# Designed miniproteins, single chains, continued (2): the designs that were tried, part 109

Each design is a single chain, and the fold is of that chain. pLDDT is the mean over its residues in the fold that is shown.

## One batch from the design tools (miniprotein)

Design m7800
Fold by ESMFold2-Fast:
Structure m7800 (fold): chain A 87 residues (1-87)
Amino acid sequence: ASREELAELIERLGAAGVAGDAEEAEKLALELGRAMAQTPLTPEQAEALLEAALAAAKALGLELSEEELAQLRAQAAALPAAMAAAA
């Protein structure tokens, strides 16, 4: 998986979430998870992934608290450094 492939999957996940397409959002989330295992995210991609995942979660009827959202944003900001350290 390439960084361009990751960017495409993140954009598609966000679009599916905005459209309320729960089936497509779940499919794209699984594909993105597999792609992320092969390629570290940039900070910008981690933020885009978080926003796309939040849109997808809303389409799936999942509710996150403000505390959970703040925690996820903090984790997303740290993710590129953690992935780089693991590589």
Scores: mean pLDDT 68

Design m7801
Fold by ESMFold2-Fast:
Structure m7801 (fold): chain A 61 residues (1-61)
Amino acid sequence: DEAALRRLAEAAVAAGGSREAAERAMQNAKDAGMDTVGALGLAELARSGATGEQLAQLASM
């Protein structure tokens, strides 16, 4: 949960994304009740080169 969300933020920054956008996306995912599996999916996308903006768009679905 919080540790997984932190990993998502770090992965998004490493992939060239904005940390702020990634944190906002993760906050929205948490508020929407997204499962840990979903959050880990976002981390995998970030590691594959997804930007924080792309992660925010995905988390808003």
Scores: mean pLDDT 62

Design m7802
Fold by ESMFold2-Fast:
Structure m7802 (fold): chain A 77 residues (1-77)
Amino acid sequence: PLIEGIEVDEETLKELEEFAREPEKRLLERREEAKSSEEKFKELLAEALEVQAELLEIAGRPEDAELLRKKAKELRE
């Protein structure tokens, strides 16, 4: 009899069904956003390392420049 009480509107029932599926969708969206942010940071860092490597080559430090280019490649892969 307690289970038969069902004093919820059809709108509330639809909201509950959507809410039950919402946590999975939200978690997936957050993971995608976090991945995008991390990838953007790695890309920016890789570009900065490549620019710094170019400057090191101009400064006559080609060995240090190669190390930075290697690090930039690792960040992109």
Scores: mean pLDDT 69

Design m7803
Fold by ESMFold2-Fast:
Structure m7803 (fold): chain A 81 residues (1-81)
Amino acid sequence: PSEEELDVEVDIALAIIGVTELRKVAPNITDEEILKEIENAEKYVDKALEAFKNGDFQTAREYVQKAIEEIKKAIKLLEEK
């Protein structure tokens, strides 16, 4: 695999870990905004994986960055108690 391919693959793996951790706490979340951010992150991870499977590493990078942004937003909202 190329360096670019490996970098995107690692970012996708990190995004998957992030949404998985958020889903562990999701059953205790009643805030619609947080749940929407988690859902958006999952959708972007799915799109990144599709692009990656098609060899479109630039599009995969764009979607995984969007997924990471949504994950960060959800975490920030969860830290506000």
Scores: mean pLDDT 81

Design m7804
Fold by ESMFold2-Fast:
Structure m7804 (fold): chain A 69 residues (1-69)
Amino acid sequence: SVETFEESAEHVYRVMKPRLTPEQQEWFRQMLEELLEWAKKNPDMPMSVMHRKLQEVIDQLNQRQREAE
């Protein structure tokens, strides 16, 4: 459900936020908001697809963190 996906996204944001720069926090928040809005517009979409998209955003964030080191 969209609610379960929203909870997953909020959990990931809370876990990651303390390790992020202000710029990375803003980018990640924006990407998660866009993904959540997409999920709300596609309520019949399987949770596996929603979680894959969330993982793609996390992978991009991790890549950005590695490039900043």
Scores: mean pLDDT 78

Design m7805
Fold by ESMFold2-Fast:
Structure m7805 (fold): chain A 114 residues (1-114)
Amino acid sequence: GSHMEELKKKEDEFAERIHRLGRLVREVVENAATDPEKALELARQIAREAGIDVEGKTVDEMLEELQKRYEELSKKARELGIKLATVPERDDPYVRIAYLALRIKVAEELLKLS
């Protein structure tokens, strides 16, 4: 294929991965108030997808690791001239894990396209 066809394939694959992860994030948001155990398990799954080790970690420890990972990726993105979207602030810790993990995956996929 042409260079433009290869770029479009990568963009379509990126969109598909982000849509899949976005569905999990939505499920965390929907369950956070009514089923916190399910929300926590989904948040742990999303955190694993974002590349952190969740074994034996508390919610606060997962948030700390995700934030460190996001800050590292944000620094690399800035060095490459890639502008990342701001992570929305949320009070619920499971929702915070889900959004932060989503932003990490967006950053990783954007870095792969560069």
Scores: mean pLDDT 74

Design m7806
Fold by ESMFold2-Fast:
Structure m7806 (fold): chain A 79 residues (1-79)
Amino acid sequence: SEIDVAKEGLEHTRELLEQQRQAFLAQGNTELAQLLDEAIERIRAAIEAGTLEAVRALQEWLRARGPELAALVDAFKAA
């Protein structure tokens, strides 16, 4: 179903972000790890809610926040 496909996508994204969060923690980058933790928890909450409305709201939040997250990652790689 539409909602099942959306949930699978969010679960995959959550797993990738969790992997990246652990990498930042290992590097001592607690600020980036904390930012990713916020995204991970929001994804978890949307999956738990199990409504298409919650999934859509999260997808919009992640889309708006995506450039900010990418910019922070790039800044840390450059440092």
Scores: mean pLDDT 73

Design m7807
Fold by ESMFold2-Fast:
Structure m7807 (fold): chain A 70 residues (1-70)
Amino acid sequence: MKVYKRTLTMPKEKAEETIEQLKKDAEANPDEVISLEIKRVSDDEILVTVTALDQDGNEVKVETTLILEP
């Protein structure tokens, strides 16, 4: 399985919008998105993990760390 990692720094309000968008995208594509996991690591950090199928049917995992600005 391919694992992609990225880190994004953004205001708390923007992070909430991003999480809501990811939830909507996952619900709109149930055949492609296997799981969406949102974990609060600390007061200033949220880990978002998406597991999805690529066009070849292989599982791809994308881990995005959101660092929250005050």
Scores: mean pLDDT 79

Design m7808
Fold by ESMFold2-Fast:
Structure m7808 (fold): chain A 115 residues (1-115)
Amino acid sequence: MEAAEIEEEAIRRGKELIEELEARGAPALPLEELVALAREAGELARRLAELVARYEAGDRSVLPELREAARRAAELLARVLYSLRRSGDLEAARAAAEAFAEALGVPVAPEVVVE
């Protein structure tokens, strides 16, 4: 099983979850739950980066864990994206993005820009 197939399966699962949420008219999540899911997605994305690095270094035993982490990350991101689209709340979108970036280990502050 190749890494590209794992990514395709994860994306498909995320799309299916969004379709299910749309079909049942699920409400937008409260801000606290949305931020918590975004943080968990960021933590999984960081774990995925570690697993990908190990896979590229020749450790193919990580493939099952990589597949499961990718699937879980896709499900969490699908729930976050659905909720943000449902609410249209820019404050919630910023809070979710910041929580995701912090958990992923990306600097929350923007890159240094000379005005």
Scores: mean pLDDT 78

Design m7809
Fold by ESMFold2-Fast:
Structure m7809 (fold): chain A 70 residues (1-70)
Amino acid sequence: SKDEIMKLTRETLLKLSDLVSEYISKKRDIRKNVSDPQEKAKKLAQLNQQYDAKVQQLYKDYKKKLKEAN
């Protein structure tokens, strides 16, 4: 139903907001606490991969639930 789709979308957006906040916080911490440029680059690359994986999983979960709601 439309109400189920709206609820699912809102819940997914809240989860995405949490992931974005976590990403920004961790990125700031790496930039502040890691002085070595090579180590900083490695940790930022790892963080980006982890963030992308989490966003992709959230998208997959959203698509699956969206099909179930329709």
Scores: mean pLDDT 88

Design m7810
Fold by ESMFold2-Fast:
Structure m7810 (fold): chain A 85 residues (1-85)
Amino acid sequence: MDYLQQGQDYYDNRDYDNAIRYFQQAINQNPNSGVYLMLGQSYRRQGQYQLSIQYYDLSISLDPNNTVAISLRQQTQQLLQQQQS
């Protein structure tokens, strides 16, 4: 079974708890920038901005040219600062 596809299905249904579980399984099988990006987005959707940023940083570390991850990290950092300020 494709854990990445199952994670995407749960994400699209706004079931972020199950999306995270399946994306974590996908990472355990084959860590890549795209799955770290999806984990970051799933945590962001739950309002867990610090965890979201950590996964965006992992995505960027594997692909420094990932402009989507860079942009989402910057936006999420601003949200985190608003919550902590």
Scores: mean pLDDT 86

Design m7811
Fold by ESMFold2-Fast:
Structure m7811 (fold): chain A 65 residues (1-65)
Amino acid sequence: MTPEELEELIAKNEQMVKDILAVDAALGERMRAAMDAASPEEQVAVGFAGAGEAWRAVAARAAAA
């Protein structure tokens, strides 16, 4: 993977997380509470893990439509 491809992927993931949290304010508040309880390293991991699960669910729904 080139540095350019990695940078693009990170930017897209950050935008997707922001879009998800903007759509569901309640989910955003719950995620924030969970993040506040985690270590800095765990906060990053939780954010990425949460985004991945949400996108997996959306992708499965889109594939079924």
Scores: mean pLDDT 59

Design m7812
Fold by ESMFold2-Fast:
Structure m7812 (fold): chain A 80 residues (1-80)
Amino acid sequence: SAIREAALARAREIAAPYADNTDASDPALQAAAAEVARLYFEAAAALGDLEKARRLAEFARDSGIPALEAAGEAALAALA
């Protein structure tokens, strides 16, 4: 679908500078991961797949990465 393809293309653009960076404590990597998660959440919600949107938000909330946790909590609040 066009929504998934656009989200994947944008996620790849955001992730490309961090391809060799596996340091989960890096704030730049955390911010990039949070933005990628937000794009996938929005794509799932736009497609009407609220169950997938919720699961993605829950994975982000439970990630242990502060930026992703904040993004996941905000997404879950929007789905309530």
Scores: mean pLDDT 68

Design m7813
Fold by ESMFold2-Fast:
Structure m7813 (fold): chain A 88 residues (1-88)
Amino acid sequence: GGLEAAREGAERAIRYGDEGYEAGKKGDSEKAAEGARRAIEAGKEGLDKSTTPEGVAIAIGGILRGIGLALGGAIEAGKLEEFLKAAG
């Protein structure tokens, strides 16, 4: 059970990560960090509804991918420190 929720959470996490990547590349570290936070929230929603190892793996994979995308944008702009400060 919860596999559809895990997939939806992962897909939303990746979308928020992509938004963070685009903002980060433009030097908006605060918006990039927000993208990472939203990716975690969306993925956690899927994770909380996951009852199978497959669902858990999908949700976690989405979270990590989303975070990685947002972080990647900040790195490309040379604003890693600002991103980390904004992320907490």
Scores: mean pLDDT 86

Design m7814
Fold by ESMFold2-Fast:
Structure m7814 (fold): chain A 60 residues (1-60)
Amino acid sequence: MASLSDEVMAAVDAVVKKAGFKDWSDLLAKMSKEEVKAFIETEVRKEAGQEVADAALAAL
């Protein structure tokens, strides 16, 4: 069972804030699941790495 660790969540939140959102919950509220998935596969993977991106995708 994949749960986001505090470290993974902090890394995701940093990328989300850099993109102009308040936090991960704000991103999820403003974007469709497909748009969130594309953001994770591009921006989160690029900035925080593949492992963080994979964990975030599993949490969707």
Scores: mean pLDDT 77

Design m7815
Fold by ESMFold2-Fast:
Order: sequence, then C-alpha cells, then structure tokens
Structure m7815 (fold): chain A 108 residues (1-108)
Amino acid sequence: METLQRALEAVKAGDAAAFREAVEALLRAGDLEAVREVVLEAARRAGHPDPEGLAEAFRELLEALRRAGLSPEEILRLLRGELEPDPAVREELERFEARMRERLAAAA
C-alpha cells in the first residue's frame, strides 16, 4: 500500500506529523500488519532495546481494542488522548504497559 511506504518514509525523515497521519490511515484501513511494520521501523530507529516485541505488543493491543468493540476512529481518539477509556479498555492498556515494562526490564 502507498500508505505503508509513506509511513516508512516519514519514519526515516523524522517527520512525526506525517508518520502519525500515515499510521492513522493504516488503522482506518484495518491493516494491523502494516501498522506493526511501521512501529517496528520507528522503534529500531529510536534505539528501542526490543523493537520486535514492542511492535508485536502494539499490534496485539490494537486487536484487543477492536475486539472490545472500539471503531478505528475511537482507537485513534484513544491514542491521541481524546477519548477516556472505559474500565475494560483501561485494563487492556494497563496489560500492555505491564508487558512492555517487563520486556524492557528483561532486555539487556
């Protein structure tokens, strides 16, 4: 998809606004694998100790939010801090944070 290429180019250029726009377009398209690839590249370039784990956990979070009944627009609003999560969504976010914290602590 053209959107995936634009997102990868935005990551390489350090263009946070273009990166965000491209990720939002991929989320609206329901292309969670493309979102995972973009997050993976961004994490690698940011020097994250576990870029593959971060990208996969983020993909799993997005799938969990979709299963909880959130539309792509609601997920985008949540990621922008424009939507207050209900208790079930908050539990999924806390689970994601706990996994990321554990993986980061385990990474050398």
Scores: mean pLDDT 72

Design m7816
Fold by ESMFold2-Fast:
Structure m7816 (fold): chain A 88 residues (1-88)
Amino acid sequence: SEHAARLAELEEAYRNAPPERREKLRELAEELEKYLPEHREKLANLPEEEQKKRHEEFLELVFEAYRYLLEEGDEEKAREYFEKAKEV
């Protein structure tokens, strides 16, 4: 699946990242987990096709945030993509 392939890419990036970036990823992931209920609630009143589209857009932005953090150590760019995900 597309998500499985993206997850595999992130897992590889995580293994190759220095410990400091992995720690920053964990912090961002915890913030994401706290935000997920709000994301689900935003989508709950939309038609099924729109829910799927918005959720896929959300995941793509989250994956980009994680990639910037793990591969480049770019905390500002990671935050930018994370905030864009929250706008979905």
Scores: mean pLDDT 84

Design m7817
Fold by ESMFold2-Fast:
Structure m7817 (fold): chain A 90 residues (1-90)
Amino acid sequence: MIKLKDKAVEAYAKKLGLDYSKLSEEEKEALKELMVELEVLFFAPAEELERRFEEILEKYPLSEEVRKKLEAYYKETLAANEAVLKRLGI
């Protein structure tokens, strides 16, 4: 299990346009878990990434704003992985 320090999660929240100080503890944990899963599953099949993302959305209560930002982050990561795989001819 990768332990992300609060400062790393805060920096990433800011990059996503989220105010870290306004996030609930559950929203912070959801972002932390999503960051870890997307890094670990960088070259995983799209179906596995989608399943992990849905598990996070079910596990944590998220505000609509935070949910939309995490959905955007997930979609950007999925698109980036797909583009890399196509470039490699896989």
Scores: mean pLDDT 74

Design m7818
Fold by ESMFold2-Fast:
Structure m7818 (fold): chain A 72 residues (1-72)
Amino acid sequence: KISKLASESVGYVIRLIGELLDGSPRVPDTAAEAIKTLDELIKLAKTLKDKEKSQSLIDSANNMKKRIEELV
């Protein structure tokens, strides 16, 4: 379900920010899980019949992936 994947993605991003502030060695692992969840969200978004909503969600997820890659 898209809402569950979106919630999980936000959870990983919040966790990643906390780990970055603490200088945690877990940062690469948390970033990898966040990116994996976003990839699953993009894959699911591509199956949506509403192409405008699908594209908006794909763009948002790709932007979030790029931000995570810049932080790690």
Scores: mean pLDDT 79

Design m7819
Fold by ESMFold2-Fast:
Structure m7819 (fold): chain A 93 residues (1-93)
Amino acid sequence: DFIEKLEKELEERRPEIEREAARLVAEMGEDEVIDKLLEEATEFFKKKGYDDAIETLKALAEMTRKGKMKVTEFMLYVEGYKKILEYLEELEK
């Protein structure tokens, strides 16, 4: 149920994320955007002890660099993993 709600929330935010991705790519270039997003996500998940999420995001970043995934999709995955972690932290309280 949480995953279904998260997927719906992310899809509703897709046009906003697409606009942000286009803005960032225009401002600093696609590779730099991918590097920045991966660095920020790595620091976030490393601080929380979620190494598996970091490895998955690294793989997704490489797919994005190779043109197999859009920057928008990569951003949606990063946001999704952050929301999953926030949900798991609430369950441990």
Scores: mean pLDDT 80

Design m7820
Fold by ESMFold2-Fast:
Structure m7820 (fold): chain A 96 residues (1-96)
Amino acid sequence: MKERLEKEIGLTMTEIQLAVLALATKETHPEVAKLAEEAARLVGKLAEDERVTMEDIERIGRLVQEAARRVDAKDYEGAKKALREAIRLAEELLER
């Protein structure tokens, strides 16, 4: 029960971070914004999946943090790579 709440908080925080990233890049780098929006949509679906582990949530969170760091460094190609990896991982988790 506490573990479920911790997972829900982790996924919600990641979804918020992705929404902020999408808003920050929408006008200047719409491809990054589109990937962040897609990742947020998939993370939202994971919140309803009982099979998702804390390790899975931490892995996705690290990729989203890397994407944000890359955007701050103006490395938009690196940001897209990190977001695509987060999307791939989320899709893999949902396919089980």
Scores: mean pLDDT 84

Design m7821
Fold by ESMFold2-Fast:
Structure m7821 (fold): chain A 70 residues (1-70)
Amino acid sequence: SKVITKVEVLEGERSEEELIERAKELAKEMGVDKILSIEVHKTETEIVVTVTGIGKDGNVIVATVRALLP
């Protein structure tokens, strides 16, 4: 089995909810069949959302969406 990772960086102010939604959409675009975890890391300078799951082919899919705060 393979581990497939993709990182997307978004510009501008984003809510945590918007980043969670985008990370889920990104995982779906990557072929996720089952989501195993959603992790959110928020600091004064950035928000990072990581969705981890399994694709239909048994590959592990890791979708990360990051936004920098001003």
Scores: mean pLDDT 83

Design m7822
Fold by ESMFold2-Fast:
Structure m7822 (fold): chain A 113 residues (1-113)
Amino acid sequence: SLEEIKKEIDNIKKKFDEIVEKLRQHLPHLSPEVRELAEKAIETLKKAIDEIKYLIDNNDFSQEKIDRILSLVDEAIKLLEELRQRAPPEFQPLIDEMIKVAKELKKIIEKLK
């Protein structure tokens, strides 16, 4: 149901915000290049979450809009996987959690197709 999907998206947003809070505490300890990559990954995934939430709240389900948001999620996953390879080992668990959140979001959005 649409209400179940709304709850799933809200849960994704909460998990995303918690991981971002933890990751941002560590950003000053990263090289400028890795920090920029982390910030871009966070911004891209946040944009996807905000856009899908907006579509759901407004009952505006076009396949074209859903496909655009899925492209943002795929970009975020790619950026997070690159971040994982370049980040120090101690940050990898937080990045893995963020990748998991992004992949869960993708599965939820694909249900709207």
Scores: mean pLDDT 87

Design m7823
Fold by ESMFold2-Fast:
Structure m7823 (fold): chain A 75 residues (1-75)
Amino acid sequence: SPLLELAEKLKEETLKTLSEIPDEELRRKLEKELNEVYNEFMKTDPDSLEASILLFRMLAINTEAYIEVKKAKQS
């Protein structure tokens, strides 16, 4: 499924971004949330509306990680 490949790539890219967050507690919190959403996606039918919602949740976590890295670099 194209959505499975997208979810795997998104998880890998998000984890790389999270590794740049200097706040260890925030990094661990977001890593935990990402892993929980990804594990739910892997148990879900990729052609379902539920899978699409989980993918959008992963995109939201990716965006939050990017914002936090940007804030840390500007401080």
Scores: mean pLDDT 85

Design m7824
Fold by ESMFold2-Fast:
Structure m7824 (fold): chain A 64 residues (1-64)
Amino acid sequence: MEEEALRLADETYKVLKEYMKKEGISLETVKELVDRIAEKLKPYYSDEEIELFRQKVLEKLEKD
C-alpha cells in the first residue's frame, strides 16, 4: 500500500536526519544507506512500493 510506503519513508527520514546531526554523516553516505534499506525491503514489499519509499526519503533529505 502507498500509505505504508509513505509511513516507512517518514520514519526512515527521521532516523537518518538524527544520524546526520549526531555523527556528521554526509548526504552521499545517507543516500547509500537508503539504497541498502530499499534492498532489504524487497522480499516484503512490491517494487512500486520500494521505489515510492526510496523517492520520498531522498526527496525529504535533499530538501533539508
Scores: mean pLDDT 78

Design m7825
Fold by ESMFold2-Fast:
Structure m7825 (fold): chain A 65 residues (1-65)
Amino acid sequence: SSAEKALSALKEAYNKKIAPSKELLDLLKSLGIDISEDEFNSLLNNLPSNDLIEKIKKLLNKASE
């Protein structure tokens, strides 16, 4: 599914500490999960925020359907 693909790609980008592609962010937005480039870039410079954790949790729920 698109949600599983998006989750896999986002997890890989996060683990490698690289910015996700605009295409990945657009895919996430189409799934109702609006992660901005600014938000993700801020997180790459600091510890992960609760906002991103909540968005990832929403993506996990969609991927499990």
Scores: mean pLDDT 71

Design m7826
Fold by ESMFold2-Fast:
Structure m7826 (fold): chain A 90 residues (1-90)
Amino acid sequence: SEEKKEEIRKRMKEAAELAKAGKYEEAYEVLKETAGTVHGEEAVKKLEEEIKKMAELAEEIKKELEAEVATSESQEMQKAIAMAILKLAE
């Protein structure tokens, strides 16, 4: 059990680093794999829904930036999503 807990902590830390780098899609995959390792179907499903909402919001912001000039607000939202994933990974 201790070994499994340590592996989970490592994966969470990796996801946090990815999210901090703005790679929330990669962070999402790591978190999903981690959840599948420890939690039951219910926990995995809830985690997937929450992260999917964050990813969808990030995609909407990205699409907005492609249509219009980048704004500070859009950049701050992207950072907020990454930080939220970071907190989930801890």
Scores: mean pLDDT 58

Design m7827
Fold by ESMFold2-Fast:
Structure m7827 (fold): chain A 68 residues (1-68)
Amino acid sequence: SDEDFLRQFEEELRQLIERLRRQGKSPREIARAVSDRTVEVADKIPDPELRSALLGVADRILAEWGEE
């Protein structure tokens, strides 16, 4: 389902952020990696509503992560 797909994508982004943090990557490098991954996945989605929802998930995760 679309909901399962978006949930898996969110989990993958959170794991990517944690992995890069543990590697000592800067906030800028982490944000760039998340953006690049999001664009890569979004480009493969023909449904504009699902694509928009996926972009929203990435924006929300980056906002939550940057609240320190």
Scores: mean pLDDT 83

Design m7828
Fold by ESMFold2-Fast:
Structure m7828 (fold): chain A 76 residues (1-76)
Amino acid sequence: MPVLLVATVEIPESRLPALEKRLREVPGVLEVRVTAVSPTLASVTVLAESEEAAERALQAIRDAGGKILRVVIRPA
């Protein structure tokens, strides 16, 4: 069942294009939107085909050096 992931991530704004590209390459990620909130904070929205795919997206954020401050996963 598809899920919507919304995360607040601490990451430099200069890294956001690379983060968005990496997230789009994660298996089971259907859509990605990354929005800068401040020079060091971003809102990341991921539509994933499953909760397992959403967990892979969260791991990709961590692997890219993003610190997850808040995350909400909901049925989509």
Scores: mean pLDDT 87

Design m7829
Fold by ESMFold2-Fast:
Structure m7829 (fold): chain A 81 residues (1-81)
Amino acid sequence: SMEEQLQRQLEGISVFGQKIIELLKTDPELAEEMYQKMQNAAAGLKRLLATEKLSETTRRYAELLLDQLEKELKRVEEAKK
């Protein structure tokens, strides 16, 4: 279902963020590459939400994905200090 797909995507974002944090000390170059990919994904969703006339369901799903990406980006930024 769409809800199961969304849940898997949200979980995947959380796992990706945790992996970046784990790599910060062991493989900082790979951590930075993954962090850049996460930033690019968030930027892409922001552009989609700003420029596209989306259905209500698609907009809600994109907003949930963006919110999760932004939470994980903040967590990574705090771990980098």
Scores: mean pLDDT 86

Design m7830
Fold by ESMFold2-Fast:
Structure m7830 (fold): chain A 80 residues (1-80)
Amino acid sequence: MKEALEEELDESVELIKEAVELTISKQHNSPDIPKEKKDVSEEGIETTEESLEAGWLSEEQAKKDIERLKEEKKKAEEEI
C-alpha cells in the first residue's frame, strides 16, 4: 500500500508538471487559449444572467459581474 501510494504520487507530480508546462507553452504560442478565455467569459455572462433571473444575485451585482466578464471577453477577442 505505501509503495503503491508513493508510485502514484510520483506519476501525479510528473503529469501535473507536464500539464503546467503545456499550459505555459500554449499561453505563449497558441491561438486556442484566447478563444478558450472568450468562451469562458461568454459562459460566465450567461450563468450570471440566469442567476439574476433566479433571484440569486442583485441587479447591481449582476451588472458589475457582466461588465467585468464583457471586458475579459473583449481582451480575449483582441488576442485571437
Scores: mean pLDDT 64

Design m7831
Fold by ESMFold2-Fast:
Structure m7831 (fold): chain A 92 residues (1-92)
Amino acid sequence: MDAVIAALEEALAPLEPRLEAVSAEAAALAATNPELAAQVQAILAETLARLRAAYARYEAGEISLEEFLAEVRATAEETIARLEALVAAAKA
């Protein structure tokens, strides 16, 4: 269990600076923009559902740990890119 958490932290480490930056900007903008807040919540809800589905497949033995980590990383990169685009549009 601890090994899976460590592997997830290592896989996501390269994305951490981008996630921190976009999270701070999104939070600041969402405080005064209800539409942006709703869009951020929708993106996060979709991301959580995808991650839960991937984890369920891993626990069922349908995918390997390597495949699970690759799907988590891809999902995180897509989510960060969507949030970055949303923040950029809100600032324009």
Scores: mean pLDDT 82

Design m7832
Fold by ESMFold2-Fast:
Formats: structure tokens, C-alpha cells, sequence
Structure m7832 (fold): chain A 79 residues (1-79)
């Protein structure tokens, strides 16, 4: 259901932004914020088109980006 996918996507984008905000590398932070914006745009377009499959795929990509940002923040703490 699109509403359930929208909830998942909203949680994923919030996690991604929160994780990215912890980065100290401004260039990497900007790159990841750009990717979040691109994926969010694709997600909203899929929702507008009623494309449940594309919306679900994009929501998962947003979650993957959130996890990637978390790993990058952990790597920065090791330097």
C-alpha cells in the first residue's frame, strides 16, 4: 500500500538526514544530501504516478542511503 510505503520512506529520509548531519566532511555531507534529494524526488514522482513498485524500490534505496551515511559517520570517528 502506498501509504505504508510513504511511512517507510519518511522514516528512511529522516534517518538519512540525521546520520548525514553527524558527518564533519562537508563535501561528503553535500554529496549525500544531493543523493537524498534525488531519491526523494523519484519517490514522490512514483507516488504521484501510482507506481507502487517504483515507490517501494526508491523507499528501500533511501533506507540503504541512511545505513551508508551511518557507516560513514562511524568511519570519520576512527580517523
Amino acid sequence: MLSDISVEASKAIKEAIDNISQLTDEQKKQQLLQQVQELWDKFQQAVDDGDVDSAKKTAKQLKDLADQAKKLAQQEKQK
Scores: mean pLDDT 80

Design m7833
Fold by ESMFold2-Fast:
Structure m7833 (fold): chain A 104 residues (1-104)
Amino acid sequence: SIEEFLRKLAELAGVEIDPETLKRLAEAIKSRGVKKRENGQVGLLGLTEEQLRALLGPDVDVDKVIEFLNAFGEDPEKALELTKDPEVREALGRLFRAIAERIG
C-alpha cells in the first residue's frame, strides 16, 4: 500500500513521522492519484518540476528525485533501488518532511 511504502521511505530517510500524519499523507496521495509524467509533471503527487525544485531547494539533485517519483509509479522495485543512494534518501527525506508540514 501507499502507507506502507511511505513508512519504509521515512525509515530509510531516518525520519520518524507520526502514524496519523503518515495516514493523512497516504490519503492525500490517493486523492490526487499517481499520474504519469506529462507536460513536466512527475508521476507521484502530480507535482511539476518547478514546484519540486521550489520545495527541495537549489542544493538538492532534483533530477534524481524526479527519476525516483517516475519509477515509483511505473516500477516500485527500481524506486527502492534508487533509495540506496544517500543523496536520494536525503532529498526524499526533505520532500517527505515538507509535504508532511503542509498537511499538518
Scores: mean pLDDT 63

Design m7834
Fold by ESMFold2-Fast:
Structure m7834 (fold): chain A 79 residues (1-79)
Amino acid sequence: PEIPESGVEKILSMPKEEALTVLEMAKREMVESLSDPEAQAKVAEHLDKAKEAYLAGDKEAARKHVEEANKIAREEAEK
């Protein structure tokens, strides 16, 4: 599972509290879908960095970290 591009923009436009809740739910779902502990850790790290960037007001950095988490989840799912 991935956060779709349209979903990323929607999350970044949400109120801060709501956006953090959605990002935490996405982190849980993505990590639970992965069987490799290393991939789980990398996805969690990128989504944590996305939350930090969002809280700092850096929406571009937040988007890039979500994209990296999605990439890792896709590559792991292809195994």
Scores: mean pLDDT 77

